Designed miniproteins, single chains, continued (3). Designs and how they scored, part 103

Each design is a single chain, and the fold is of that chain. pLDDT is the mean over its residues in the fold that is shown.

## One batch from the design tools (miniprotein)

Design m11797
Fold by ESMFold2-Fast:
Structure m11797 (fold): chain A 91 residues (1-91)
Amino acid sequence: MTPEERRREAEAAVQGVKDTAEDLKNLVEKYKKGEISKEEFIRKSTALITAGHILLAAAVFAGATPEQIAEARKYLDEAIKAVDEALKEAS
C-alpha cells in the first residue's frame, strides 16, 4: 500500500470504532426507554463491542497514531461502561 492508502485505512478504522461506540450508546438509550428487550440488548451490544475491538486492532495494524488510538479507545470504553451500567440497573 502507498502511505496515503495506509493513512486512509487507519482513519477509516478509527472512525469505525467511533461509529460503533455511537451505535452502542444508541442501543443503551433504546434499552433504557424499554424499546428493546434485555435479551436483544445483550445480543446486539455484544456484537458491537466485539466489532469495536476488532476495528481498534485494525487501526493499530494500519498504523494509526497513538493519539488516534487513545481517542478511539476512550470512545469505545465509555460506550462499554454505559452498556455495563444499564445492565446492572436492570438486574
Scores: mean pLDDT 85

Design m11798
Fold by ESMFold2-Fast:
Structure m11798 (fold): chain A 92 residues (1-92)
Amino acid sequence: MEEAEELYVKGQEALQEGKYEEAKELAEKAVELSNGKLAGSLLLLGKALAKLGKLEEAKKYLEKAIEVASKSDSGLMKEIKEEAEKELKKLE
């Protein structure tokens, strides 16, 4: 879990710097290491894919981020769900 979270943080930094391919690769590794259970990494992957113009793949991972985040009542998961819903709406 800690390694997946570290990759997620690095991926967020890459996304903020406009390094969309690097953000995608880091997010993909975070998703793999977390077995798709880290909602934040799924959100990050969806955002990076959207920036790269891979809209159908972006929608898929954003929907999965919403699904995973919806399994928890934590404030952090609610924020991730709301952000994923906002990003998904931008792709409509």
Scores: mean pLDDT 83

Design m11799
Fold by ESMFold2-Fast:
Structure m11799 (fold): chain A 65 residues (1-65)
Amino acid sequence: QRYIVVIKPGFSTSKVRELIEAKGGKVVEEINIGGIFEGLKVDLPENAVEELKKDPSVLYVEPVQ
């Protein structure tokens, strides 16, 4: 399923990308949100979503169609 992962300011987008890929996800697109937050549009297994939500670098994860 598709999600938007929003990254907390000051954390590395590259490290979050690697974490997503290590969990069997794919980064589809990188997005900039309001010039402040970096986000990733990703395809993720459902079981990986909860683990990502608990990561200190992740602000939130939102499902996309």
Scores: mean pLDDT 77

Design m11800
Fold by ESMFold2-Fast:
Structure m11800 (fold): chain A 59 residues (1-59)
Amino acid sequence: MSPEEKALKLAEGTRKFLEITSESLSEEQKQQILEELRKAMLELGVPEEKVEELVKEVE
């Protein structure tokens, strides 16, 4: 699986998690999760521009 494919699956999983838990999570916790997602994608070697695009889709 390519870094981009891993990042896409990570973004999709995060989106589903936020959708399910949206009522239980504070705004601060949601921002923390999005920041961790961004860091994880960068660590996978995905370009910053693509990471920002995917993170916006999760918001």
Scores: mean pLDDT 78

Design m11801
Fold by ESMFold2-Fast:
Structure m11801 (fold): chain A 60 residues (1-60)
Amino acid sequence: SMAAIEALKAAGASEEVARRAVELLERGDGTGAGVLLILQGGLSPEQAEAAVRAAEEALR
């Protein structure tokens, strides 16, 4: 959803990285989304964990 993409962008991810992370979350791959946000989004592990939780909440 757009709300999940916006949550990840608010955490510091680019739109491209946020879209790919949301695709992973929609497939149930929270770990893969977190790793992507760290390696390509430039987020810390703590920021990635919080961002994944916010995006998962937005996907409800």
Scores: mean pLDDT 84

Design m11802
Fold by ESMFold2-Fast:
Structure m11802 (fold): chain A 70 residues (1-70)
Amino acid sequence: GSMEEELIKKIEETAKNAIKVAEEAGDYETAKRIEELAKKGIEAARKGDLETAEKYLEEIDRLGVRAALL
């Protein structure tokens, strides 16, 4: 696949995992925020704006890591 398709998949998988962790912790606000960031990141990647998409991926990952810490 293209670099765009790879990045979209990584955003989708990272967001899916982060949302599950946040939901299991009862943090629905963070889960919703991650969903919104994933949509923006995927849209940026589809437009070829890989730098912006990568920044959204970094924020999603950061929130997911934080949600995983008890």
Scores: mean pLDDT 86

Design m11803
Fold by ESMFold2-Fast:
Structure m11803 (fold): chain A 61 residues (1-61)
Amino acid sequence: ADEYTAKGKEYLAQGKLEEAKGYYLRALSIDPDNPEALLGLGDVYEAQGKLAAAEALRAKA
């Protein structure tokens, strides 16, 4: 179920980066190949200024 990815996206939209990251990491612990979670975690890292880490995650999605 995409519950954790949906929560991550909701918190990211609110600027709550720590909460968003936590939910995306939970989604990836269940399905490490989840493209929505990989892209969402990439968006979190981009918002934190970690552009190389963000690009690497988006490349895996």
Scores: mean pLDDT 81

Design m11804
Fold by ESMFold2-Fast:
Structure m11804 (fold): chain A 64 residues (1-64)
Amino acid sequence: SLEGEILLALAYMLLGIAKASKDATPEQIAEMEKLVDQLSQAVRAGDLEKARELYEKIKELFNK
């Protein structure tokens, strides 16, 4: 779905910014990468409820 693709694109953007940030720990990056992978799987499955949940978790990690 378009919504799922937008959430995935935003998640990849946040991950890219986090990786470029000197303040992000390797553990935070690894956790965010795992969530982005799970988000990709949810989007592929058409599970928008799960995709929204995973995107919120990614945002929470980004704001730490």
Scores: mean pLDDT 86

Design m11805
Fold by ESMFold2-Fast:
Structure m11805 (fold): chain A 49 residues (1-49)
Amino acid sequence: TGKENAKYLAEKALETGDPELIARAGSLASFSGSVEGLDLVGKAVRKVT
């Protein structure tokens, strides 16, 4: 599902700290309504800043 894809991408973004992956994960999480994905994106942003 879109929520599962968003969470997966957000986990990758957190692992790599890649700004492009963070942006993609954030967009997908917002579009799919993935609360888990949005939380992981927030953690990824904090890890790289």
Scores: mean pLDDT 79

Design m11806
Fold by ESMFold2-Fast:
Structure m11806 (fold): chain A 71 residues (1-71)
Amino acid sequence: MGAVLAARGKLEEAKKEYEEEIKKNPNDYKAWFALGSVLKKMGKTEEAKKYYEKALELDPNYELAKELLKE
């Protein structure tokens, strides 16, 4: 719990950084996945699913995105 709480303050900055990474490298499935994870932690689950879907579209065998999209 403490690690999740400590990371929360950095989620907003992480979101901005991953958005810039996607802007530079729109085919980087890891950046799409990372942004989705940030959004899910911020409570934006439906928006996060779209980003996980995009990551999976770019790499259909990306296991982490498939597992998180199911939940």
Scores: mean pLDDT 71

Design m11807
Fold by ESMFold2-Fast:
Structure m11807 (fold): chain A 73 residues (1-73)
Amino acid sequence: AVDPKLTEQVTPVAFEKGKKYTADEVIGMLRDSTSDQAILVKQGDNQIEISGRASFVADSKVKVERLALALAA
């Protein structure tokens, strides 16, 4: 585009406070997302930003493990 507007598009994924999530559970939630935009994951006061497609995140073991550990805290 001639004048690209970089707008951070965020699809909030609601996680229950105090509930621990496994990597598989997080993958399932992200794969059910219909958004191709940046995904911002929140749990209580913690915030995790995932950029790109949910399918790409689900295919990355390292990203999934990091996300699961942070959300489990």
Scores: mean pLDDT 50

Design m11808
Fold by ESMFold2-Fast:
Structure m11808 (fold): chain A 65 residues (1-65)
Amino acid sequence: MELEEEVRKLFDEIRKKYGAVESVEIEGDTVTVRLKERTPQAIDAAQELAERLAELGLKFRVEVV
């Protein structure tokens, strides 16, 4: 529960900061981040998310929708 809350909070922070993240999905130990488009802001958002998720011990996937 707390881990999912941390991921949701991180998603909200990144979305507010960069505006480029469409959704986040948690599947076991894997977090999938979906980006609206491949923009510099979306790339920066994905990079920051990957770093923060790695600190939580989660696997990271990024998809452009």
Scores: mean pLDDT 72

Design m11809
Fold by ESMFold2-Fast:
Structure m11809 (fold): chain A 59 residues (1-59)
Amino acid sequence: DAVLDPVPVGDEIRLTGTASSPEVARAAVERLAAAMGPEWEVRDLRIDGTRVTATLVRR
């Protein structure tokens, strides 16, 4: 499972969080982006063990 902490910063959303695995982390970020709509894109995805950071940007 994953726990993501989304923080809106202007027109972006900064994601930080933890996940049980890198695969779960990636899936959680993708799922969140999909839930926000097709105009949202994942940028700067970094997975370090169980920690994840990413930025969601609207195109």
Scores: mean pLDDT 79

Design m11811
Fold by ESMFold2-Fast:
Structure m11811 (fold): chain A 91 residues (1-91)
Amino acid sequence: MEELKKQFEESLEKAREHIDQGRAALAAGDLATAREHAALGESHALKAKQLAEQYAKVGTPEEGEKLLKEAEELLQEARRLWAEIQAAMAA
């Protein structure tokens, strides 16, 4: 349980860092760097979601739901960033 929560927190942090770096790169017009960070952000957010699902099976239902919600929110942020990058690349 403690291992799963630690891995979840690490994946969540990495997802957030990459989303932030991707947004900064997008603002700077560096679409290639923005794309790489958006992909890494989504990858880490997906990993966090999988870990949250595992934690929900062995932890308390309330804690599991909270972790799942946090992972899903970051997944949505990463996907929004990806969509913004794709729009900028098409322009």
Scores: mean pLDDT 85

Design m11812
Fold by ESMFold2-Fast:
Structure m11812 (fold): chain A 61 residues (1-61)
Amino acid sequence: SERERRLREMIEAALKEGLITEEEAEELLRMPDEEALKRLMERYAEALREEAERKKAALAA
């Protein structure tokens, strides 16, 4: 379905950005879409926060 395809694209994007490992990506693909999306959203939110902090540190250094 279109929703499954979109979720797959999000998982691939997270892998490309190094947000998740290949093992985690495979687990997400095996999960129900609702659980996979929830876990992926949590990882994205945390990674965005950490990335913002890292950029601030790099600018200050």
Scores: mean pLDDT 77

Design m11813
Fold by ESMFold2-Fast:
Structure m11813 (fold): chain A 71 residues (1-71)
Amino acid sequence: MAEEAARQQALIKEQQEQANLLKVLDDALKQVLAAKTRDKQVKIAQDASAKSKKRGQEIYDLLMKAYEAAK
């Protein structure tokens, strides 16, 4: 099926983009957990979201949820 070949090519490109996005998320997560003030945590989450064009909202929510779980 032609759809399967096109999907595999898209998956490879998507995985490369997601690797960069996960690195931004990992760095932001460490900073959020180390931050003492709420304002700094929100700013870190917003910065990570801004670097993520496709999944910005999901990344923001994940970082805020991680902060809540660590509290």
Scores: mean pLDDT 68

Design m11814
Fold by ESMFold2-Fast:
Structure m11814 (fold): chain A 52 residues (1-52)
Amino acid sequence: SKKKHGELLIEATEGIEEIALSIAKKYNLPQSEIDKFREKIRKKIEEIKKEI
């Protein structure tokens, strides 16, 4: 299960980057806000990773 969870984390990270880019294009968000949003999500992924 740990290996499968690792694969999911990688896929989730890639999906998050796509979502962040999509939001940026739709709302013309400044890069600083996008970077903060991505950082918060990556921290959540790291929390899940530690639970594995």
Scores: mean pLDDT 69

Design m11815
Fold by ESMFold2-Fast:
Structure m11815 (fold): chain A 62 residues (1-62)
Amino acid sequence: AIREKAIESLIKAFGLSEKEAEEYVRKAEELLKELSGKEAIIKAREEDEKLAFAIGVIVQLK
């Protein structure tokens, strides 16, 4: 599933634990409910590069 692949991508890119990667994917999904992919990435870049990466991966896997 998209979620599972996004978690794997975060672990591989940043060396995150599975729990940390799941948290970032959850936050990315939450932002994508309220904002477009572009808006969510712009907002996330100011806070956390890992969150911005998670959003980008989810948007690409759609």
Scores: mean pLDDT 78

Design m11816
Fold by ESMFold2-Fast:
Structure m11816 (fold): chain A 69 residues (1-69)
Amino acid sequence: SAEEYAEEGKKLYEEGKYEEAIEKADKAIELDPRYAEAHLIKGKAYEALGKLTEAELDFYRALYLDPSL
């Protein structure tokens, strides 16, 4: 499920495996494009990799989908 992929992505992010975290977040988004948490995880991972433009875009997507984030 999207939730399972997002949880895997979060764990990979916490382990410093940022590229793998993005891969799992992308799988979550593929299953549910409106899953705000997956966009948030992807943004955080891009930020950790220094890809600030990509991170900003994903953060805006997350906030658009869930303004309470």
Scores: mean pLDDT 88

Design m11817
Fold by ESMFold2-Fast:
Structure m11817 (fold): chain A 55 residues (1-55)
Amino acid sequence: GRASATAALNSLIATTGSVAGAAAMARRESGVDLPPDVSREELIEALEAAGARAL
């Protein structure tokens, strides 16, 4: 859900230091198809959609 996606994004930002770094790591680790210039909101939506597919 959105809360889990937000928590995952916050963890990735804490690890990488940026939204762009979080996007790169999410693409590498989760196989999420994201552009390198993705916004925070787009990242949350993509992570939420990926989480919904895994359920």
Scores: mean pLDDT 70

Design m11818
Fold by ESMFold2-Fast:
Structure m11818 (fold): chain A 80 residues (1-80)
Amino acid sequence: SPSEAELRAEELLSLGLMYASIGKKLASQGKYEEAVELYDKAIELLREAERLARGELREEIRRALEEVEANRRKAEELLK
């Protein structure tokens, strides 16, 4: 069965991806300042998930982090 840490990492990954998804939606609407705020929340959750995760789950979280960080940088570049 999954460890308590693994279950927490999975929960944090899910929450981080939810915030990242909302951030992407806001960015698609030109709301870049709001998108950056949601991406920052996603990054915080994903970093905690990475700390708790091991093996394949940790690699998945690292890939998600790289994508969210790239999306954040793009949104920040588009701030007017």
Scores: mean pLDDT 90

Design m11819
Fold by ESMFold2-Fast:
Structure m11819 (fold): chain A 74 residues (1-74)
Amino acid sequence: ADYYRELADKYEALAKTRTGQAAANSYVKAAISYLEAGDYERAKKFAEQALSLDPNNETAKRILEEAEKKIKEK
């Protein structure tokens, strides 16, 4: 089992049960976990969700940049 993929799925589920800043924080954690799992498309998607709720989140911006770079490289 991929530990980071399971962790990402848990944070995604948690984010869907929350609103505002708490949801944004959970989407950031999901995006980080998907990035570590090598799921760059989902890492990008959830970093964008986090930024839609918290546009000044530097961690989410960094994850989005890394995910987009990885997607373009392969």
Scores: mean pLDDT 81

Design m11820
Fold by ESMFold2-Fast:
Structure m11820 (fold): chain A 83 residues (1-83)
Amino acid sequence: ELSVEQAVGLTLRAIGELIDAEKEGDEKTAKLLEKAMEVIGSTLNSKEIIEGLEKLKKEAEKEGDEKSAKIINKMLKEVESLS
């Protein structure tokens, strides 16, 4: 289970990536990052967060969105390291 401080840290990183995507006009990446933030904000259970982020990573990979897939993969590795 994540601490509140760990969950806040993940959310702040996701917000930074979302701001960058919006500045670039990358609506596809922005929408996927919004979904990732919903997953991170839904629970402190690291397993549930990992499962949600893995689902979004697979969605990005199927759509050929390597940028979003890499961002979500970094978040996944961070949550896994905290588990």
Scores: mean pLDDT 79

Design m11821
Fold by ESMFold2-Fast:
Structure m11821 (fold): chain A 59 residues (1-59)
Amino acid sequence: MEEVERLLEEAREAIERGDLEEARRLLKKAWQTLMSTPLSEEQMLAAAQRLAELKREIE
């Protein structure tokens, strides 16, 4: 979870700076990390929702 959280936070910062290409790269990495990390259903759902929200912001 911590690694996914860090990537999502960095993606949010990239969006706020207007660096949408970097934000997209970070979101892709966050999704890949989330899929390979053993998380509880609640943690996975929360992270996936945050990732989807950030994706909507850039596309």
Scores: mean pLDDT 78

Design m11822
Fold by ESMFold2-Fast:
Structure m11822 (fold): chain A 117 residues (1-117)
Amino acid sequence: MERAQLDVLVSILATEGLRLSDEAGLGRRHAWVVPREALLAAMSLPREEVPAALVEVARAGELVDNAGLSPAAAVARLEQQGRVVLGFADSEADRERLVAAVPEATERALRLFEEAL
């Protein structure tokens, strides 16, 4: 997969994670973030290995305090640091819910990406 295609897939995956966080009614005080490079590496694997690899990247993600920023401003700042926001949460329990949703979010993101090709 080309770098530009991987960048599109990252954007779709991040959008799905944010949607799932909102639908689950999770708080927005912390951003659940992963390194962009780790996502790109996982998505460069064979298709059948991608969901499991993305779950491992997501588990290694961390909660970062938004410091009173809006969700959009927090995303923009973290992107400048080479990090991708997969969702918003207020607690580790909320992060566990987001991790549990990664397989579904990944499969939907891959379908949306394949439809865009």
Scores: mean pLDDT 72

Design m11823
Fold by ESMFold2-Fast:
Structure m11823 (fold): chain A 112 residues (1-112)
Amino acid sequence: SKLAEEYFAKGLEAFREGNFEKAAEYFEKALEASGDPDNPVLLSYLAIAYAGLGNLEKAEELVEKAEKAAGEDNPVVLIARGEVYQAQGKDEEALELFRKAYEAAGMKAIEL
């Protein structure tokens, strides 16, 4: 929905500013406004925000839900899993997933 898109855009702005608390709040509002609690894109960005907050347990839960909904080859899901791995200290695994996401999206994953 348009409302979900507006909250998502605000979440991305907060995320780029390093305000992970505000980003998580807006991504949660976007998820509610979407009418789809299993939306893999929104779950992925929410997982990234919680990884940024250091809440690794919640980040893992959210990225697992995103993977189940869209599959592991979705570029946004790959980035979210990479961010969770990086937050867990699995830097080599994170780098491989970021590379795979970049290749899969042709740089377009960042333009969502």
Scores: mean pLDDT 84

Design m11824
Fold by ESMFold2-Fast:
Structure m11824 (fold): chain A 64 residues (1-64)
Amino acid sequence: SEKTARLVAIALDAVGLAIEGRATPEQVKAFVDALLAGNSEEAERLAREMGLPDEVIEEIRKAL
C-alpha cells in the first residue's frame, strides 16, 4: 500500500542516519516503534531530535 511504502521510506531514512553514526540504534528503534504505534507526535519529536529534515516530518504527518 502507499502508506506502507511511505512508512518504509521514513524508517530507512532513520536507519541511514544510524549507519552514518549520526543517530544511535536506540533512537532509531524508539522512532520506528512510534511509527508502528501510529504516534505521530512522538515520531515527529524523535525525528527532530535525530536531525531528520522537515520534508520527512511532513511525510510522517501524511503517513500517520
Scores: mean pLDDT 82

Design m11825
Fold by ESMFold2-Fast:
Formats: C-alpha cells, sequence, structure tokens
Structure m11825 (fold): chain A 73 residues (1-73)
C-alpha cells in the first residue's frame, strides 16, 4: 500500500499550491480564481475524509480559503 505519510505530504502540498494559485489569480482578477478555490476546498475535504489532516491544518486551510474568497469581492 502507498505510504500514509507520503499521501499526507502530497495532499498538504496540493492544498498549499492550489491556495497560492487561487490567491494570485484573485489578486489579478483572473476568471480562474473561483476554480482554484473550489479545487482547494475539494482537496481539503478529501484530506479530512482520509484522516490525513490535523484539526489545526484544517482550520488553517479554511481560513486561507476564506481570505482568498474575500479578495474576489
Amino acid sequence: ISSLSQSREDIVKAIEGTLKKAKEAAEKGDPRAPSYIVAARVLLVAGYNAGLLSEEEIEKFKKEIDEVGKLMD
């Protein structure tokens, strides 16, 4: 089976990378910004359901997603 540690690192990196793209897109007024936010939310839910994320990581990523969302307002 795949390493749970590796899967955790992969999902965290994916969420962080997607949030970075979402923030940059939102700041530029890129029409892809909402798609990156949706992708980040999907990854967060997947990581949560798989038990790969701590409560602190979930809270951190939720706050970051909400902050990026405010940049689009």
Scores: mean pLDDT 79

Design m11826
Fold by ESMFold2-Fast:
Structure m11826 (fold): chain A 62 residues (1-62)
Amino acid sequence: SDLEDGVELGQKLREELRKQGYSEEEIRAILSDKEKTREMLLKLAKELGYSEKAVEIALQLL
């Protein structure tokens, strides 16, 4: 479902930021910028085959 895809996509974005060496506090700060977060989610969704609707759901949950 789009909701399950949105939850999964959001978790995958957090995992990618952790792999890049960001702390949980730094990840929270990055994700507070909704425009930047949308851009990162759209790029990740395109790479992993998620829909634009999953991006919008992930953004609302982050």
Scores: mean pLDDT 85

Design m11827
Fold by ESMFold2-Fast:
Structure m11827 (fold): chain A 63 residues (1-63)
Amino acid sequence: DELEQAKALIELLIERGEYEKALEYASAVPGVGPETAEKIREALEAGDAETAKELVREAIEKA
C-alpha cells in the first residue's frame, strides 16, 4: 500500500529529526489538508513527535 509506505517514511523522518522534510512529505499525502498540515507543524515545533505521528496516521487512515 502506497499510503502505508508514505506513513512509514514520514515516521522515519520524524524519528531522525528531519521535521521540515517530514512536513513536506505529509503535506503531499492525499487527504492531508492545510489545517492538518499546520497541526502537524505545530506538534513538531513543540517537540511532540508522538502527536505529529498520530496526526499523520489519522490523515492517512481517512484518505
Scores: mean pLDDT 79

Design m11828
Fold by ESMFold2-Fast:
Structure m11828 (fold): chain A 63 residues (1-63)
Amino acid sequence: SVAAAVALIMREAGLSEAQAQVVLDIVRENPDWSNEELARRVAERTGMSVRVARGAVTLLRTA
């Protein structure tokens, strides 16, 4: 399931495996956070834009 989630984010959001893993970890560790809060944390840790991070978070949470 983890490998499938990482592969989905890489394919659909165009992220590296390392970036996709950070998205998955942050979403799983913070289930009560809004997509905006999750996107900001992902952007902070990876250096990607908040826009790209928000897209990846939304994709994962709606899959």
Scores: mean pLDDT 82

Design m11829
Fold by ESMFold2-Fast:
Structure m11829 (fold): chain A 65 residues (1-65)
Amino acid sequence: SMEEKRLEELERRMSEVAGSKVRVRLEGDTIVVEIENASVTAKVAVEIMAIGLGFELGKKVVVRE
C-alpha cells in the first residue's frame, strides 16, 4: 500500500541520517520507530522525522532505543 511504501521510504532515510539501523513499523494506530544506540543529535533528527510522518499519516509516534 502507499502507507507501507511511505514507511519504507522514511525507514531508509532515518537510517541514513542517523548513521545507524532504524526500524519503522505500524502497531495499530501508532508508528513505532526503533533506533540502535545513536548520538543525541541523531536521535533528535529521527524524532523530528518521525513526528512529521505521524502528522502526514494521522498516527501517534513512539521512538524506542
Scores: mean pLDDT 80

Design m11830
Fold by ESMFold2-Fast:
Structure m11830 (fold): chain A 70 residues (1-70)
Amino acid sequence: MEEEEKELRERIKELLKRASTLNMSPEEMARLIGLALRALGAILDGDLEAAKEAVEEMEELIEELEEKNE
């Protein structure tokens, strides 16, 4: 359980680090921050399934933003 929480936190950190290299609009940044807050909130609530879903949505958004920035 604690190990899975650590894995999710590390994924969030990696995704935010990737996002920090991208040129984002205020709307795109708001979406990313909203998803990061949802993921962190779910981790704090012990809802690891909801946290994982939010992290997956963050990953998809960052991939979309990376493609747009090419």
Scores: mean pLDDT 80

Design m11831
Fold by ESMFold2-Fast:
Structure m11831 (fold): chain A 85 residues (1-85)
Amino acid sequence: DEKREEALRLLEEAAELGKEAKRALEEGKTEEAIRLLEEAIRLLEEAKKLAEESEESEEVREELIAGAEYGIKVAEKMLEEAKAA
């Protein structure tokens, strides 16, 4: 299932962007962190869409969707903290 593979790839890329954003915040690079977090959210939303469209079982799709939704919530919280800095 190519859509599952792409969703997993996007989840991994978003996780790396989240790590970069955390580092940027620790270094006082607030504008960079905001850009990284906004990109991570975009990738997570695309991963969620691909998971919803995947040919996987309902259980696997729900797990991928939940992973993307959790990632979005974490990134949105970090984005709020960055914008308040």
Scores: mean pLDDT 85

Design m11832
Fold by ESMFold2-Fast:
Structure m11832 (fold): chain A 63 residues (1-63)
Amino acid sequence: AEPKVVEVTHRADTPESIPEALARVQAEAEAIRDKLLAEGATSTFVGTGVLPDGTARGFVGYS
């Protein structure tokens, strides 16, 4: 079976904007999760983090 993962990213322009970028990927990942659940996904997870370059990254896994 193919891995079922969706990725979202937002780049922070400054260190002060890292929390805002992280909040944006969190909100987008949660919206994707909710859409997948509405479309019949039985299991989902959301993970978020910040890369060393300040890029906020989110993942939505589903099955």
Scores: mean pLDDT 78

Design m11833
Fold by ESMFold2-Fast:
Structure m11833 (fold): chain A 58 residues (1-58)
Amino acid sequence: GDEETARRIAEGAREGALAAGADEEGAKQSGMLAYQGALKGPDEGTRAGVRGILLAGG
């Protein structure tokens, strides 16, 4: 996907991590994982973001 799409996916993952109880560092990590994944494709970004939320907030 393009960088703008990756950024939007990353922001969603960051906010999702915070909503799941992650701290700011965990939320940032979730966003970064989602961003890197989304550069491979939006589905990869979503999966990376979900894994980040589970690791940071669970």
Scores: mean pLDDT 73

Design m11834
Fold by ESMFold2-Fast:
Structure m11834 (fold): chain A 65 residues (1-65)
Amino acid sequence: EKGKEYVEQAKRLLELAKQSTDPERALELVDRAIELANKAKSLGYQEEADEVIAEAKRLKDEILA
């Protein structure tokens, strides 16, 4: 299922962003995760995608702080 694959890929990218010591790279990974989550949302995985997007935004705020 394409939408589920996007959700799982987005979650993996967020985990990689958390492990990155480079803020620029971490932000790129977070932005890619948001993009994939939005694709999953368009395919009907709204609940899972919204959860990923919320975590991504929180992580982005932490990186920029």
Scores: mean pLDDT 83

Design m11835
Fold by ESMFold2-Fast:
Structure m11835 (fold): chain A 55 residues (1-55)
Amino acid sequence: SKEEKAREMVRKALEAHRAGNLPEAIRLFNKAKEEFGLTDEELARLVQEVVDELA
């Protein structure tokens, strides 16, 4: 689904952030927003959900 693909991209962005690759993390977050038509609020919610799943 589109949601699963968006979650995968957010997971990759968070992995890049954890690795200290901030430019790649920012690129992937922006790509997720553009590719899946997410608002800033929707992206923030998805990021929080993925962070909670990875904890």
Scores: mean pLDDT 82

